# Designs tried in a protein design run: designed miniproteins, single chains. Part 11

Each design is a single chain, and the fold is of that chain. pLDDT is the mean over its residues in the fold that is shown.

## One batch from the design tools (miniprotein)

Design m375
Fold by ESMFold2-Fast:
Structure m375 (fold): chain A 56 residues (1-56)
Amino acid sequence: SAMAEEINRLGREAGRAMDEEEGKRLEAEVTRALAQGDYERAKEIAREALERALSR
């Protein structure tokens, strides 16, 4: 739960820094990783997306 909350927070921050279509793709990728129980991958996906959005 704490890990899922952190991943959701990172995803929200990344989503705010990107357009709606990119945000939907990020949400789908994170949701897929979480559904597989791969919290580390989900967090990495969200973190990398946030870094890319902030680096533009």
Scores: mean pLDDT 75

Design m376
Fold by ESMFold2-Fast:
Structure m376 (fold): chain A 97 residues (1-97)
Amino acid sequence: MNLSPEESEKMVRNELRALAELARKAAEAAKAGDKKKANVYATAAQLLVVAARLVGGDEKLLEEILEKIKKGAEALDAGDYEKAAEYFEEAARLAEE
């Protein structure tokens, strides 16, 4: 993307902040047993990982976040809502740093 370094850094920070919020909401929905809502938030968080990559975010960090979100979604599909919430909370924690 044709962004200045300062603009890129700001956009990455904003995307990571939004990603952390969506991952936390996915965890809350999973804890509530709301698989549909948890999947909606998890999918939105995955899209923000793509957006953060496009604006020059740290690829290693984004891969780790994406892995946690994917593992959370797999746990939801397996009916393990507690494990799903743990993975989504870990993704949110990574995005906050």
Scores: mean pLDDT 85

Design m377
Fold by ESMFold2-Fast:
Structure m377 (fold): chain A 91 residues (1-91)
Amino acid sequence: SLDEEMAAGLAEAEKELRATAEALGLDAEKLLEAARLLAEAQKAAAEGRYEEAARALREAARLLAELAPNEADAAAVRASLEAQAARLLAA
């Protein structure tokens, strides 16, 4: 069912993000929240809700800055977040 497919997609995204957080020594819950905000921003933009998309993007950027204050780690985290946000959007 759609609910089962969505649940499986969310579980896989959470698993990958938790693995990334563990590998980099980051707060897994903040990383998951940043991914959800990026997915919401992409969904809002696709639906023409640009003010909501901009707000979600700003909040995701704030969490990313807190998670990875150095540029090398920030680049790695950003790539992982974008990939998992795409999965969350597709679920």
Scores: mean pLDDT 72

Design m378
Fold by ESMFold2-Fast:
Structure m378 (fold): chain A 79 residues (1-79)
Amino acid sequence: MKKVTEEDLEAIKKAALEVPGTRAVVVTISEDGEMANVIVAGEDEEAARKAKEAALKKAKELGIEAGVAGVPADRARLP
């Protein structure tokens, strides 16, 4: 499996942040270094969904595996 780099994380984070209504993005590398873990907070459920889709699309373009969770800011705190 391809190892995730810091540049990959920054690209995924940027893609999610470019979605209108995205309030926060947290990106980390899994313990094995083979997957990116992404949490996106949107101003509502639709914004969170679009940010999640943008992050997944960027990860796919980079050829890395990503676990992505989207949360509406009004209903959940980010970890």
Scores: mean pLDDT 75

Design m379
Fold by ESMFold2-Fast:
Structure m379 (fold): chain A 67 residues (1-67)
Amino acid sequence: KVEELIEKGKKLLKEGKYEEAVKLFDEAISLNPQNAEALRNKGKALYKLGKVEEAERLFQEAAKLER
């Protein structure tokens, strides 16, 4: 189920529907807070929305999970 949310979010991200993508990634993160892929993709969507500092925090959190 988490993987389905991430795939749908990634599709929305590619379509430029950044706010909708963030909502799906937030749902994925609520189910698994340590999912690095969901955190990174939410960060990408937030960068596109101009929320640079929030995106950077998510990228750093994802990187810590992969270390």
Scores: mean pLDDT 84

Design m380
Fold by ESMFold2-Fast:
Structure m380 (fold): chain A 82 residues (1-82)
Amino acid sequence: SKEELEKEKKIKEIEEKRKKEIEELEKEFPEIKEKAKERLREELPELPEEVIEERAEVIAETALKIRKIGIEIDAELEKKKL
């Protein structure tokens, strides 16, 4: 039906938006990591640079994962409103 076709179109729009938001977020990874490194240097100045690098990587990966979950939740909620 026309209603089913319109719903499919809206679902595709929601999925395209989710995809673009995730792509945009992944492009932010270097900035998230650099901010984590700056904060680690400020709060734990005794840490060797190699340890700061490793910890900043894990922090940035964790932050990225949490933000991706948020994007996916938003997309699923929008689909449920249809």
Scores: mean pLDDT 89

Design m381
Fold by ESMFold2-Fast:
Structure m381 (fold): chain A 65 residues (1-65)
Amino acid sequence: MNEELVEASLKLMKENPELAELNREIAEKLRTIGDGFTAGLEEGKAKGLSNEEQFKLGLERAAAA
């Protein structure tokens, strides 16, 4: 269950402050990947590409992040 994973993660972060920093770094990297994907979708949409081509461009930009 996600609830058990969240509770276990909070316990580990409380006992290991280094894990809290790693969690922040992971969240930042995931945000950068997400921002890249969104930028690719917006670029494809602006160019009038098909939904499939917009999605491919989003994945390409996310992979480049």
Scores: mean pLDDT 75

Design m382
Fold by ESMFold2-Fast:
Structure m382 (fold): chain A 55 residues (1-55)
Amino acid sequence: AKVKLKVLDENTVEITADEPVTITFLDGSKKELKAGETVTVDLNKIASISAEVEV
């Protein structure tokens, strides 16, 4: 999946997804992004970013 990351400050990142992706946080919570969605998240809280589907 294609994902764009834009660092806004020391602890904040803007994530724009071109394809469905799942963000997993260090506390075990997950946020699902649809294609074309943008979210602003705390960089220190991100455990992983994974594509939902691979060919």
Scores: mean pLDDT 73

Design m383
Fold by ESMFold2-Fast:
Formats: sequence, structure tokens, C-alpha cells
Structure m383 (fold): chain A 83 residues (1-83)
Amino acid sequence: LVDDLARALQRALRYSQLVENGDTSKYPELREAVEEAMRLMQELGLPRSVLEDIIQSAQFNGLSALAELLRSWLEHGRVPEAP
């Protein structure tokens, strides 16, 4: 479970970097990785502060698409279908 979450987060990071560098064709993969990571975080019962730390890290690294997807999950409990 923790290993699965780490892998989902690594995939989200990788795809978010590609999207920010102009490969928007990877947005669906980014969305799927974020959705999987969020589902695993809920199953593990991780506190809101962990998600907030990840959002802050994404913002500081210029990963705007990733940060927006994570904020949407935090605020609305779902990942948006489009950027």
C-alpha cells in the first residue's frame, strides 16, 4: 500500500513535469496517477496535512497542473476531467 502510493506519486510527478514542459498529451496519465494516489491516501488514512505538503511542494516546483488537481481533490473530493 505505502509502496503503491509512492509509485503513484512518482508517476504523477513524472507526468506533471512532462505536462509543464508542453506535452499536454500526458494530462490523462497525470490525472489517473493523481486519482490513484488520492484513493490510496484515503485507504491509508493519511491526514490532510500530508496532501497540503504535497500541494505546496508541487507549487514551489512549478508543477501547476499537479497542484491544481491536488487542490481540487482537497476541496471537492474529486479530480477534474480537464486542465
Scores: mean pLDDT 77

Design m384
Fold by ESMFold2-Fast:
Structure m384 (fold): chain A 99 residues (1-99)
Amino acid sequence: ELEKLREAAEAARRFYETGSLEDLKKMVEKLKELSPEDLRRIARIHPGASLIANAALAIKENPEISVEKVAERIFSHPSVREQARALAEGLEELAKEKA
């Protein structure tokens, strides 16, 4: 679980740096592997990450929801890159707490 948090944080950092839809999709794929409890905690404590964290939760709760379609939807939001940075910071802090 600690390793999954680090992988998700790295994916969020990468998307923040590149701004590419492909890296956003990879980030969402890593986030859906996290526990629902960790995703809810991040969405609550880091409001700047709530859109992305809640999107990952929605996919996890409804497997019929396409990662591809969700990534395309959130990619259109003007704050999505700033949210990826907040998400990376939140994931890094959570990983430190669990280490």
Scores: mean pLDDT 79

Design m385
Fold by ESMFold2-Fast:
Structure m385 (fold): chain A 119 residues (1-119)
Amino acid sequence: SPARERILRLADEAIKTLEEIIEVLKKNNLPQRVLDLAQKALDTAREVKRLIEAGAPVEEIRRKVGQLSDLVGELAREIAELYKQGLLSKEDYEKIMELVTRVRNLVGEIQRLVDELLA
């Protein structure tokens, strides 16, 4: 369906953005716990894509997208805390948060389109 194809494109963009976040986090030599959290978000985004490709029940897709949303929110909070602790420059913080905002917006659009599949 056109909706499914659109959601898959958004999932691919979210995966790419999370991969970019991980590379920026690695370059800034941030704590492993934050890298692990970003990796978990990436793995969850890949599972969202897999479920959509497999034609999984919409409730399973919705639950997994919700988990991804929660992980991205947790990542945003952890990055903000690292900035408060002086472990990130303002410039690096702003660059990372632009990418985090992008993936949050992509996940929000995926959630909206998944909801539209039930209407």
Scores: mean pLDDT 89

Design m386
Fold by ESMFold2-Fast:
Structure m386 (fold): chain A 92 residues (1-92)
Amino acid sequence: GPGTMYRGIAGRLVEAGNLALSQGDYDTAIQLYEQALRLDPDSSTAWTNLGRAYLERGDYEKALEYYQKALELDPENEEAREGLEKAKEKLK
């Protein structure tokens, strides 16, 4: 159905976001992850990557929010748990 097609496009947007993130282009990474999440809002991985982009940009409150969202979708997501702990430490 349409959801399957949208998930395929969302995956490509996540890959593009990961490339931007690896190059330190956090603003582009955020935009690409947000577009991916509009197509596939239940992707714990995309929420985790969005949290990481905000963490690396220094927006710790936003990082905390998005890692928490990732864990609500997948409580076993270790990358989101580690990111959440880092964001909490920065907000002490």
Scores: mean pLDDT 88

Design m387
Fold by ESMFold2-Fast:
Structure m387 (fold): chain A 57 residues (1-57)
Amino acid sequence: TLEAVAVRDVEASEPAGLSLKKGDRVLILKEYEDGMAEVELDGRRGLLGLDAVEIVS
């Protein structure tokens, strides 16, 4: 499992999207070919653009 940190605030713009605050740590569960990832934060799961996070591990 990969850990990542949000590099900026993220506002979900789609039903499957996840909103984050800068500095939130997330787990990357699955990466998609289009640069999207399924992530988990505090029991919440959703899609996030990989441009919004920095992988830590």
Scores: mean pLDDT 76

Design m388
Fold by ESMFold2-Fast:
Structure m388 (fold): chain A 61 residues (1-61)
Amino acid sequence: SVEEELKKLAEEAKKVADEGTRVFIDWMLEEALKALKTMSEEEKKKLLEQVKQFIDEVLAS
């Protein structure tokens, strides 16, 4: 599911992130999971893609 993919993505990102970035990733994951409860399947897929891109950008900084 998109929820499980988001959780897995966040956990993998936290393994290579510093402490401050981990707190931010946890907050973002909580907000994303809340949003998923009100979204269509198409919107959920778009959110997953946006979160993947955003995490890549944060870790590259």
Scores: mean pLDDT 78

Design m389
Fold by ESMFold2-Fast:
Structure m389 (fold): chain A 63 residues (1-63)
Amino acid sequence: SAAEEARRAIAEAERALAAGDREKALQYLHKAQDYTVLAASLGDEEAARENGARARALARQLE
């Protein structure tokens, strides 16, 4: 599902950021944002909210 793809992308972004790979973290963050938007459009509002919050937290760390 789009929500599962977003969750996987967030986990990969968090893993990349922890490893110091900012470029990979940004790539996965963009993927997570795209899937979170798609999940919301498909009615997965709770998963979109949770994944959106995690993606925003990651985006702040990458500033």
Scores: mean pLDDT 84

Design m390
Fold by ESMFold2-Fast:
Structure m390 (fold): chain A 76 residues (1-76)
Amino acid sequence: SLADTLASPEETLAEAEEAVERAKEIVENEPSGSQAVAKLIGLLLRVVMSAATDEAAAEAKAMLKKFFDEVEEKLK
């Protein structure tokens, strides 16, 4: 189906998981906090905008939010 071809919920979830890994690498490799935040915002926006459905977008957003919460805890 079209949904199976264009960013199915499963594909969006997998992309969100991969985006979380990329976000971790950005935080680890970017010494400038402002640049790291800018890259993380860009990554989040891209993942959400690529989602085929509101449900898939919500799932991707939730996974990235969990990662942001983990980063906040680690900075304490």
Scores: mean pLDDT 62

Design m391
Fold by ESMFold2-Fast:
Parts: C-alpha cells; sequence; structure tokens
Structure m391 (fold): chain A 69 residues (1-69)
C-alpha cells in the first residue's frame, strides 16, 4: 500500500486537515487549490500534480474512514 495513505490512517488527523480532505473529495475546491493547500500542510511534494494530489486526498479520507470504522 501507499505509505502516506497508511500513515494518515494510523495518525491523529487534525480537524483542519480532515475538513480539507472532505472538501477535496466533494469537489468543493479546484485540483490546483487542493494541491497548494496539501503542499502547505506537507502532505504532498512539489512534484505532485494537481490530479495526483486530489487522488491522494481521496485515498487519505477513505483510509481514515476505514481506520475509524
Amino acid sequence: GDPVVRAVAEADVSDEFLELLKRVAEGEISDEEARERLLELGAVSEDTSPKEAVELAKRMLASYEEAMA
């Protein structure tokens, strides 16, 4: 599995970070804005494309929901 996705599922996720993941997954922000915000939080690298950032955010949210179930 993706080590970043696993790390997020096992870590204490901040309410702010979780809300960002939800907004990305619901399409409330653009792919570009999602990438910029995830970069600010250190969740993705500068080499991550906007599409990859959105897909990663969706996978992080899914992993968090699975871990909390």
Scores: mean pLDDT 73

Design m392
Fold by ESMFold2-Fast:
Structure m392 (fold): chain A 77 residues (1-77)
Amino acid sequence: MAAELRARAEEVARRTEAEVKALVEAGRYEEAAEVARRGGEEVGRLLEEAGEPEHGEEARRTGEGTAEIARALAEKA
């Protein structure tokens, strides 16, 4: 169970990173922010369920940080 949750978290993280990068390169910063925030929350939840709450918190912080940067880019665009 935990190994499956961890594998799903890794898949969600990779997919989220790829989507955020593509959206930022396309100038779709508001969408990039939403994808980053949502992805971080989902990865964090999966890692907490897998028994890795510290990694879950890191994932959420990364998602929120990426979303904040993307929103800042949107404001300057």
Scores: mean pLDDT 83

Design m393
Fold by ESMFold2-Fast:
Structure m393 (fold): chain A 56 residues (1-56)
Amino acid sequence: SAEAEAIAARAAADSRGLDARGARAVGGMLQKELLEIGASEEEARAAADRVIAAGA
């Protein structure tokens, strides 16, 4: 959804310049937030993986 994409984009921006631990924490919080707004488990997992990859 557009809302899920916006949340994921913001998390990816916030993860820039973080170490691997920080990026992982942001990814984990994003996954939970996306599940709470009704995103699928697959969508939430994929978004978290992208944020973790972008941060480190």
Scores: mean pLDDT 76

Design m394
Fold by ESMFold2-Fast:
Order: C-alpha cells, then structure tokens, then sequence
Structure m394 (fold): chain A 68 residues (1-68)
C-alpha cells in the first residue's frame, strides 16, 4: 500500500514537471485519492494514503526542479 502511494506520487510529480506547474497540495491529494479509489483501494485506506502521496509528490516535484 505504501508502495502504491509512492507510485502515485511519482506519477503526479512527473505530470507536474511536464505541465511546467506544480499541483497545489490540495489538488495533489484529490488526484491521489481518486487514483487510489480507481485502483480498487477502499475508502478508508485511500483517505489515509492520499495525504501521504500528496506530500511525497510535492517533495519529488521540488527535487526534480532542483536537478534541472
């Protein structure tokens, strides 16, 4: 489950870099929650993991920007 949240975070961060604009923390959390639910994760687990995925996506986006 934590691995799934990390993969979603990587996808969000990569998408933000390609778009040239970071998603807000709130938008990243909303996207992560929707992605987790679409992948068959239950509501309680999705609500728990979405903030973790959003935090990681923000961190990864910042890291990718610093490497450019």
Amino acid sequence: MEELARRIAEAIATSSVLDGEPYSREEAERIARAALRALGVDDDTAERLAPVAADEAQRLYDELLRQQ
Scores: mean pLDDT 78

Design m395
Fold by ESMFold2-Fast:
Structure m395 (fold): chain A 75 residues (1-75)
Amino acid sequence: SAEEVIKKTLEDLEKLKELIENSKELSEEVKKKILEAIEEAEEKLKEALKNNDLEAAHEAAGKLQEKLKELLAPY
């Protein structure tokens, strides 16, 4: 179901946050920006989950992916 897909995405983002926080490769400034971007996406995904809105979830994930691509470009 759409709900299960969104829930799994939220779980995956929580794990990603831990990996970013514990990274010794990323600068502190890049870590802060990535964590902020993930938190913004989590908020949007939580709203999409309440509304069972897979399209909104897909859009939120896409925006996060683009932001991560920009932030990780120097690496």
Scores: mean pLDDT 84

Design m396
Fold by ESMFold2-Fast:
Structure m396 (fold): chain A 55 residues (1-55)
Amino acid sequence: SNAVKLQVQIDMLRIAKDTIKFLQERGSVKPEEAEKELATLEEHIKELEKKLKEE
C-alpha cells in the first residue's frame, strides 16, 4: 500500500476520534457508546500504523 495514502487514512481516523470525543462532551452520544467507538477507531489506527511501518 502507498505510505502517503495510509498516513491520510490514519489522520482521518484521528479526526473521527476527536469528533466522537466532542459529541460525548456535548451529550450527543452516551459515554459507553463513545468508549466503544473510540476503542474500535484506536484498533483500526494501530492496524494502519502497522501497515505503514511495513512500507
Scores: mean pLDDT 85

Design m397
Fold by ESMFold2-Fast:
Structure m397 (fold): chain A 55 residues (1-55)
Amino acid sequence: DIDKETAKLLIKEKLKENPSLSPEEIKEELGINVLSDEEVSKFIEELREKGEIPK
């Protein structure tokens, strides 16, 4: 498995490509199991607040 920092980078890049993906879809697409659904949701929220991903 990947580490949490690598998982976060992959999530950010995936959301830049498709900002409409849900946390569950992102985890499934990337095979991420080092972050919980809650951690993924929080990270996505933070990225949107920082303007690092579209919309």
Scores: mean pLDDT 77

Design m398
Fold by ESMFold2-Fast:
Structure m398 (fold): chain A 84 residues (1-84)
Amino acid sequence: MEYGLKAWQERIAADPNDAEAWYYLGSFYAQRGDYETAIAHYQKAIALDPNNSRAYMALGRVYEKMGDLEKAKEYYDKAASLST
């Protein structure tokens, strides 16, 4: 059975501009507590799709888990500003 990680890595290998794949790869690492890797992948997702409010919410949540409440608030505020 394929792991979620491998499926997202294969999508990125096929299309490195797949913002959604970068977002879900970030979520995979965040669920494992690898917050630095999650942040890097979420930042790649928002670089490719800067209007993805879900990626900003996910970044806020990761920074909150890391104890960086000021940065968490900045990303939550950004996510709220992008909601359509």
Scores: mean pLDDT 81

Design m399
Fold by ESMFold2-Fast:
Parts: structure tokens; C-alpha cells; sequence
Structure m399 (fold): chain A 70 residues (1-70)
């Protein structure tokens, strides 16, 4: 992955972790917004194989956060 995408993923992971840990819906929502922005950018810039990897990683992060919130 390009460094910019890796950095964005790290930010999304941290916001999801904090949002779940602190039960802060605002941080959780911000992480989801950043994930949507990252996917939109990636659809224009990444080859399909890399895009599929990114989508899978974001989906796994979201699923993990949703389970932790329950």
C-alpha cells in the first residue's frame, strides 16, 4: 500500500479503538467517515487487487469494533 493509505488506515484503527474503548460515538462515527473517504480515494488510485485488500481490512476493523461495542 502507498504510505498515505497506510497512514490513513492507522488513524482509522486508532479512532475505532478509542471510540469503542471510551464508548465515544463521535470518535466511532469519525472513523467510519474517514474509512469512506479512504475507500473513495482508493477506488480512483489503487489497482483492483490492492483495493480488495483495503476493503477487506476496513470491513474486518468495522466488524471487530461492532462486536466490541455490543
Amino acid sequence: LVPEVQDALARIRELLRKGVEERDESLYRKALELAEELLALAERTLPPERLAELRAELEALRAEAERARA
Scores: mean pLDDT 78

Design m400
Fold by ESMFold2-Fast:
Structure m400 (fold): chain A 126 residues (1-126)
Amino acid sequence: NPEEEELRRRGEELAAELERYIQDLREQLRKAKENGDIETAERITAELDAINRAMGEARDEVLAEAERLVNDPSLSPRERAEIFRERALEAMRRALNTTDPVERARWVQKAALYLQFADAFEALGR
């Protein structure tokens, strides 16, 4: 399905960009600590902590929704896959429309997890 391939590609690109951003922050933090730049070290530590918190909250929210959908006997595996694909698309749109790295990390994490659940339920519906 070309639409699913495009969605997956966009999700992978966003996840890769986030990973590079986090790696760059970690390297900047290392240099700040090495140079005794306390102000920069504290600022970067606060940003990394905020990103980690946002990603953790996103994971918990997606897992709670996944548990609810899995335990809904009225939904077929195919219908669950469609719901998760719709959620992934919404999360990707939100990630693309934000310039806040913390909020972007939240939506990228949600998009990645929703897409993984969509793929799993699509396989079950075949």
Scores: mean pLDDT 86

Design m401
Fold by ESMFold2-Fast:
Structure m401 (fold): chain A 60 residues (1-60)
Amino acid sequence: SPQADTLLEQAEEAEKQGNLAEAQRLYFEAISVYSDLNIKSPKLENAKKKYEELSEKLKS
């Protein structure tokens, strides 16, 4: 999905810049797009892993 791929690239860029909350949001949006399309792929699994890692880091 071009939309989901764009969201993943934006999430990776936000993470590289240290914008962890923005990266978390973008990974979640990418996961939502892949899930709506019922697509199983390594990109989806990576996005889920990154979302979980960022969610744990952002817990107060």
Scores: mean pLDDT 81

Design m402
Fold by ESMFold2-Fast:
Structure m402 (fold): chain A 70 residues (1-70)
Amino acid sequence: GEELLREADRLAQEAAEAVRQGDYKTAAELLEEAARLVREAAPTIGEEVAERAVARLEGWAAIARELAEA
């Protein structure tokens, strides 16, 4: 379970680097993948915690998608 959370954190860090480079499309894709892994880790961290984290990651991905289209 913890391995999924570590991978999600790694993807979120890579997304932050993509944002710094202006690569919003890659950032959105990485954040969407991180959200999928957090959802899979729900049995480890609890459904409420997972849903909140997923909503935050999906929100950031949506903003990155908007910036990529601008």
Scores: mean pLDDT 85

Design m403
Fold by ESMFold2-Fast:
Structure m403 (fold): chain A 61 residues (1-61)
Amino acid sequence: GEAEEWKEKLLKKIEEKEKEVKEKLKKGEISEEEARFELGILEGLKLIVEGVYNVVLKNLK
């Protein structure tokens, strides 16, 4: 459904951003502290997306 597609698209974008952060860290473009902070935010966003889907969007059918 539309809600499932929304969830999958956002999770895919978050995963792409996680890969980008890890690659920048590997190249020395960002600090370990900055990478940890950004990855923490991305993990929080995953939890929000899953929560919104499970509480709100799936119940709208």
Scores: mean pLDDT 81

Design m404
Fold by ESMFold2-Fast:
Structure m404 (fold): chain A 61 residues (1-61)
Amino acid sequence: MTITGVIVEFTAQGFVVEIDGKRYLVDLKSRELVIDGKLYKLQNDTLALGATVTFEELGPA
C-alpha cells in the first residue's frame, strides 16, 4: 500500500511530512517512517518544501 504527504519542514536530521493532518519526522538517511506500527519507505528522489511525496508500506515496524 502507498500513502502520500507534503513536506512542511526540513530539520537537521531529516524532514517533516504532513499526512492526513498529522506530522511525522522522516530520517534523511533511512528515508523511513512509522505510522500505527507499520514501516513505510520514501519513494521520491527529489525533496523540496511543499512537495508531495509517496511512501510504500514495507510491513510491521
Scores: mean pLDDT 82

Design m405
Fold by ESMFold2-Fast:
Structure m405 (fold): chain A 66 residues (1-66)
Amino acid sequence: SREELRELAERGDIPGLALIAATSPDPELRKEAIRALVELGHVEGARNLARQLGDPELLRVVEELT
């Protein structure tokens, strides 16, 4: 959920955010999880994950923030 994503981001839970980006059925939650990873400084991890998932919108989020 969006609440779970916020709590993971506040704690800096990189594996938890990556799991949401990879597994959430909600495309907006996947984008928010990638955004949170970039904002926490995990830029290359977020970029590699977005490429692996093959979703151009996720990669766009990384590029817009960097």
Scores: mean pLDDT 83

Design m406
Fold by ESMFold2-Fast:
Structure m406 (fold): chain A 89 residues (1-89)
Amino acid sequence: GEEEVRRLAEEAIRLAREARRLAREALRLVPPSDREALNEAIGLILRAIGVILDAELARKQGDLEGARRALRDARELLRRARELLERVR
């Protein structure tokens, strides 16, 4: 329904803001204590951005199931990125 469409759009915006926050944090870690963890975290952030875009495309095309799945995957990618960035600090 229309309420689900709004909630999916709001979740995509929240995840995009989290991805931006984590990307800014990663860019401030110079030199990083764990370069491999930093590189993995950056890779996860980039993948999450792609998945958020896929979720928005699915939502606009009426694929609410696909949008929900993609946003769940983006949340997991960003959670893993956060854990890696905490390790690098």
Scores: mean pLDDT 83

Design m407
Fold by ESMFold2-Fast:
Structure m407 (fold): chain A 98 residues (1-98)
Amino acid sequence: SDQIKALEKVIKENPNNAEAWYQLGVIYESQGKYDKAIEYYEKAIAINPNNADAWYNLGVAYEKQGKYDKAIEYYEKAIAINPNNKHAKENLEKVKAK
């Protein structure tokens, strides 16, 4: 998409732009491309480890792949950064029951 091309250009000019990596992850996750979404979210959190939304979305992507231990780990990290993330808490309890 044009948005992907724009974000790829931003990253080529500044590979330390955590937000651009995060936005690529969001786009690929919305397309069901969880492997690519995970790759880009991992780049985003490597640059900015305090992005609670990136940790949460990483948990969702791993849950969609049936990798429940990884999903738990990343939901717990999202909650540690943002204790008010109700979706992360709800998803954590559901995954723990599996």
Scores: mean pLDDT 89

Design m408
Fold by ESMFold2-Fast:
Structure m408 (fold): chain A 66 residues (1-66)
Amino acid sequence: MGEVVISDLPVSTATAIALAGIGEGGEATVTNGDKITVTVSGLDPEAARALARAGEAGGGTATVTL
């Protein structure tokens, strides 16, 4: 069971990442600030890594915990 935290996202990318994480069976929490942070937990390791790569491609910084 994996968790991914992605910070420094624009609102549109944060929304897409949160919805993708929920679609993979995870639980998503979005934290508002000058930049958006999305935390998705309850993911398979493969889904967690895929979401981290998508977040980094969108300009965010991702941390994966497996």
Scores: mean pLDDT 80

Design m409
Fold by ESMFold2-Fast:
Structure m409 (fold): chain A 68 residues (1-68)
Amino acid sequence: SMREELLKIADRMVEALARLFGLSEEQVRELRERLYEIVDRGIEEGLSEAETIDRLSLALQAFAAELA
């Protein structure tokens, strides 16, 4: 399903950022929760996979900025 594919993308994004920046377990959990909510809202709003991925990318960038 689109939801399953988007959650896999979200998990890969979390794993990549965690590896690059050495995120704590708490930060990993917070980021995962944020990205999962974006996936669920995208599906509820009827967004395309590409539109939802764009929102995930923006959220990932915002989270990385908060680490600075």
Scores: mean pLDDT 88

Design m410
Fold by ESMFold2-Fast:
Structure m410 (fold): chain A 119 residues (1-119)
Amino acid sequence: MINLTESGGGTFAKGSSVTLTMKISGDVENILSVSWWQEKPGEPLVFVAKISGDGSKVLYDERYKGRATISWDKEKKTATLTLSNLEEEDTATYYGVAYAIINGVLRIVFGEGVQLTVT
């Protein structure tokens, strides 16, 4: 079983930047990709960004291009999401998600979510 530990949330000022971090721990055969998703009360879960496990492919949702940057450190098994020029609309719970092969089977693992509040 793998675990996703998320950090970097809290309360931040408008116009500042934040870096949310997801660390993957446990025995995993292969990490295929890591992604970040945003959840707001009363809204569907929204894709933000994704990076492949080898770092070669990066995808952003159109509304987050130029605003969000995803990174992946394969050696540390750590993904980050940096949001710049924070606005009140960035207030949400953010979930790190790993797509991994565990015991020969594709598993999709969600973190517990990290809360970001922008004031």
Scores: mean pLDDT 84

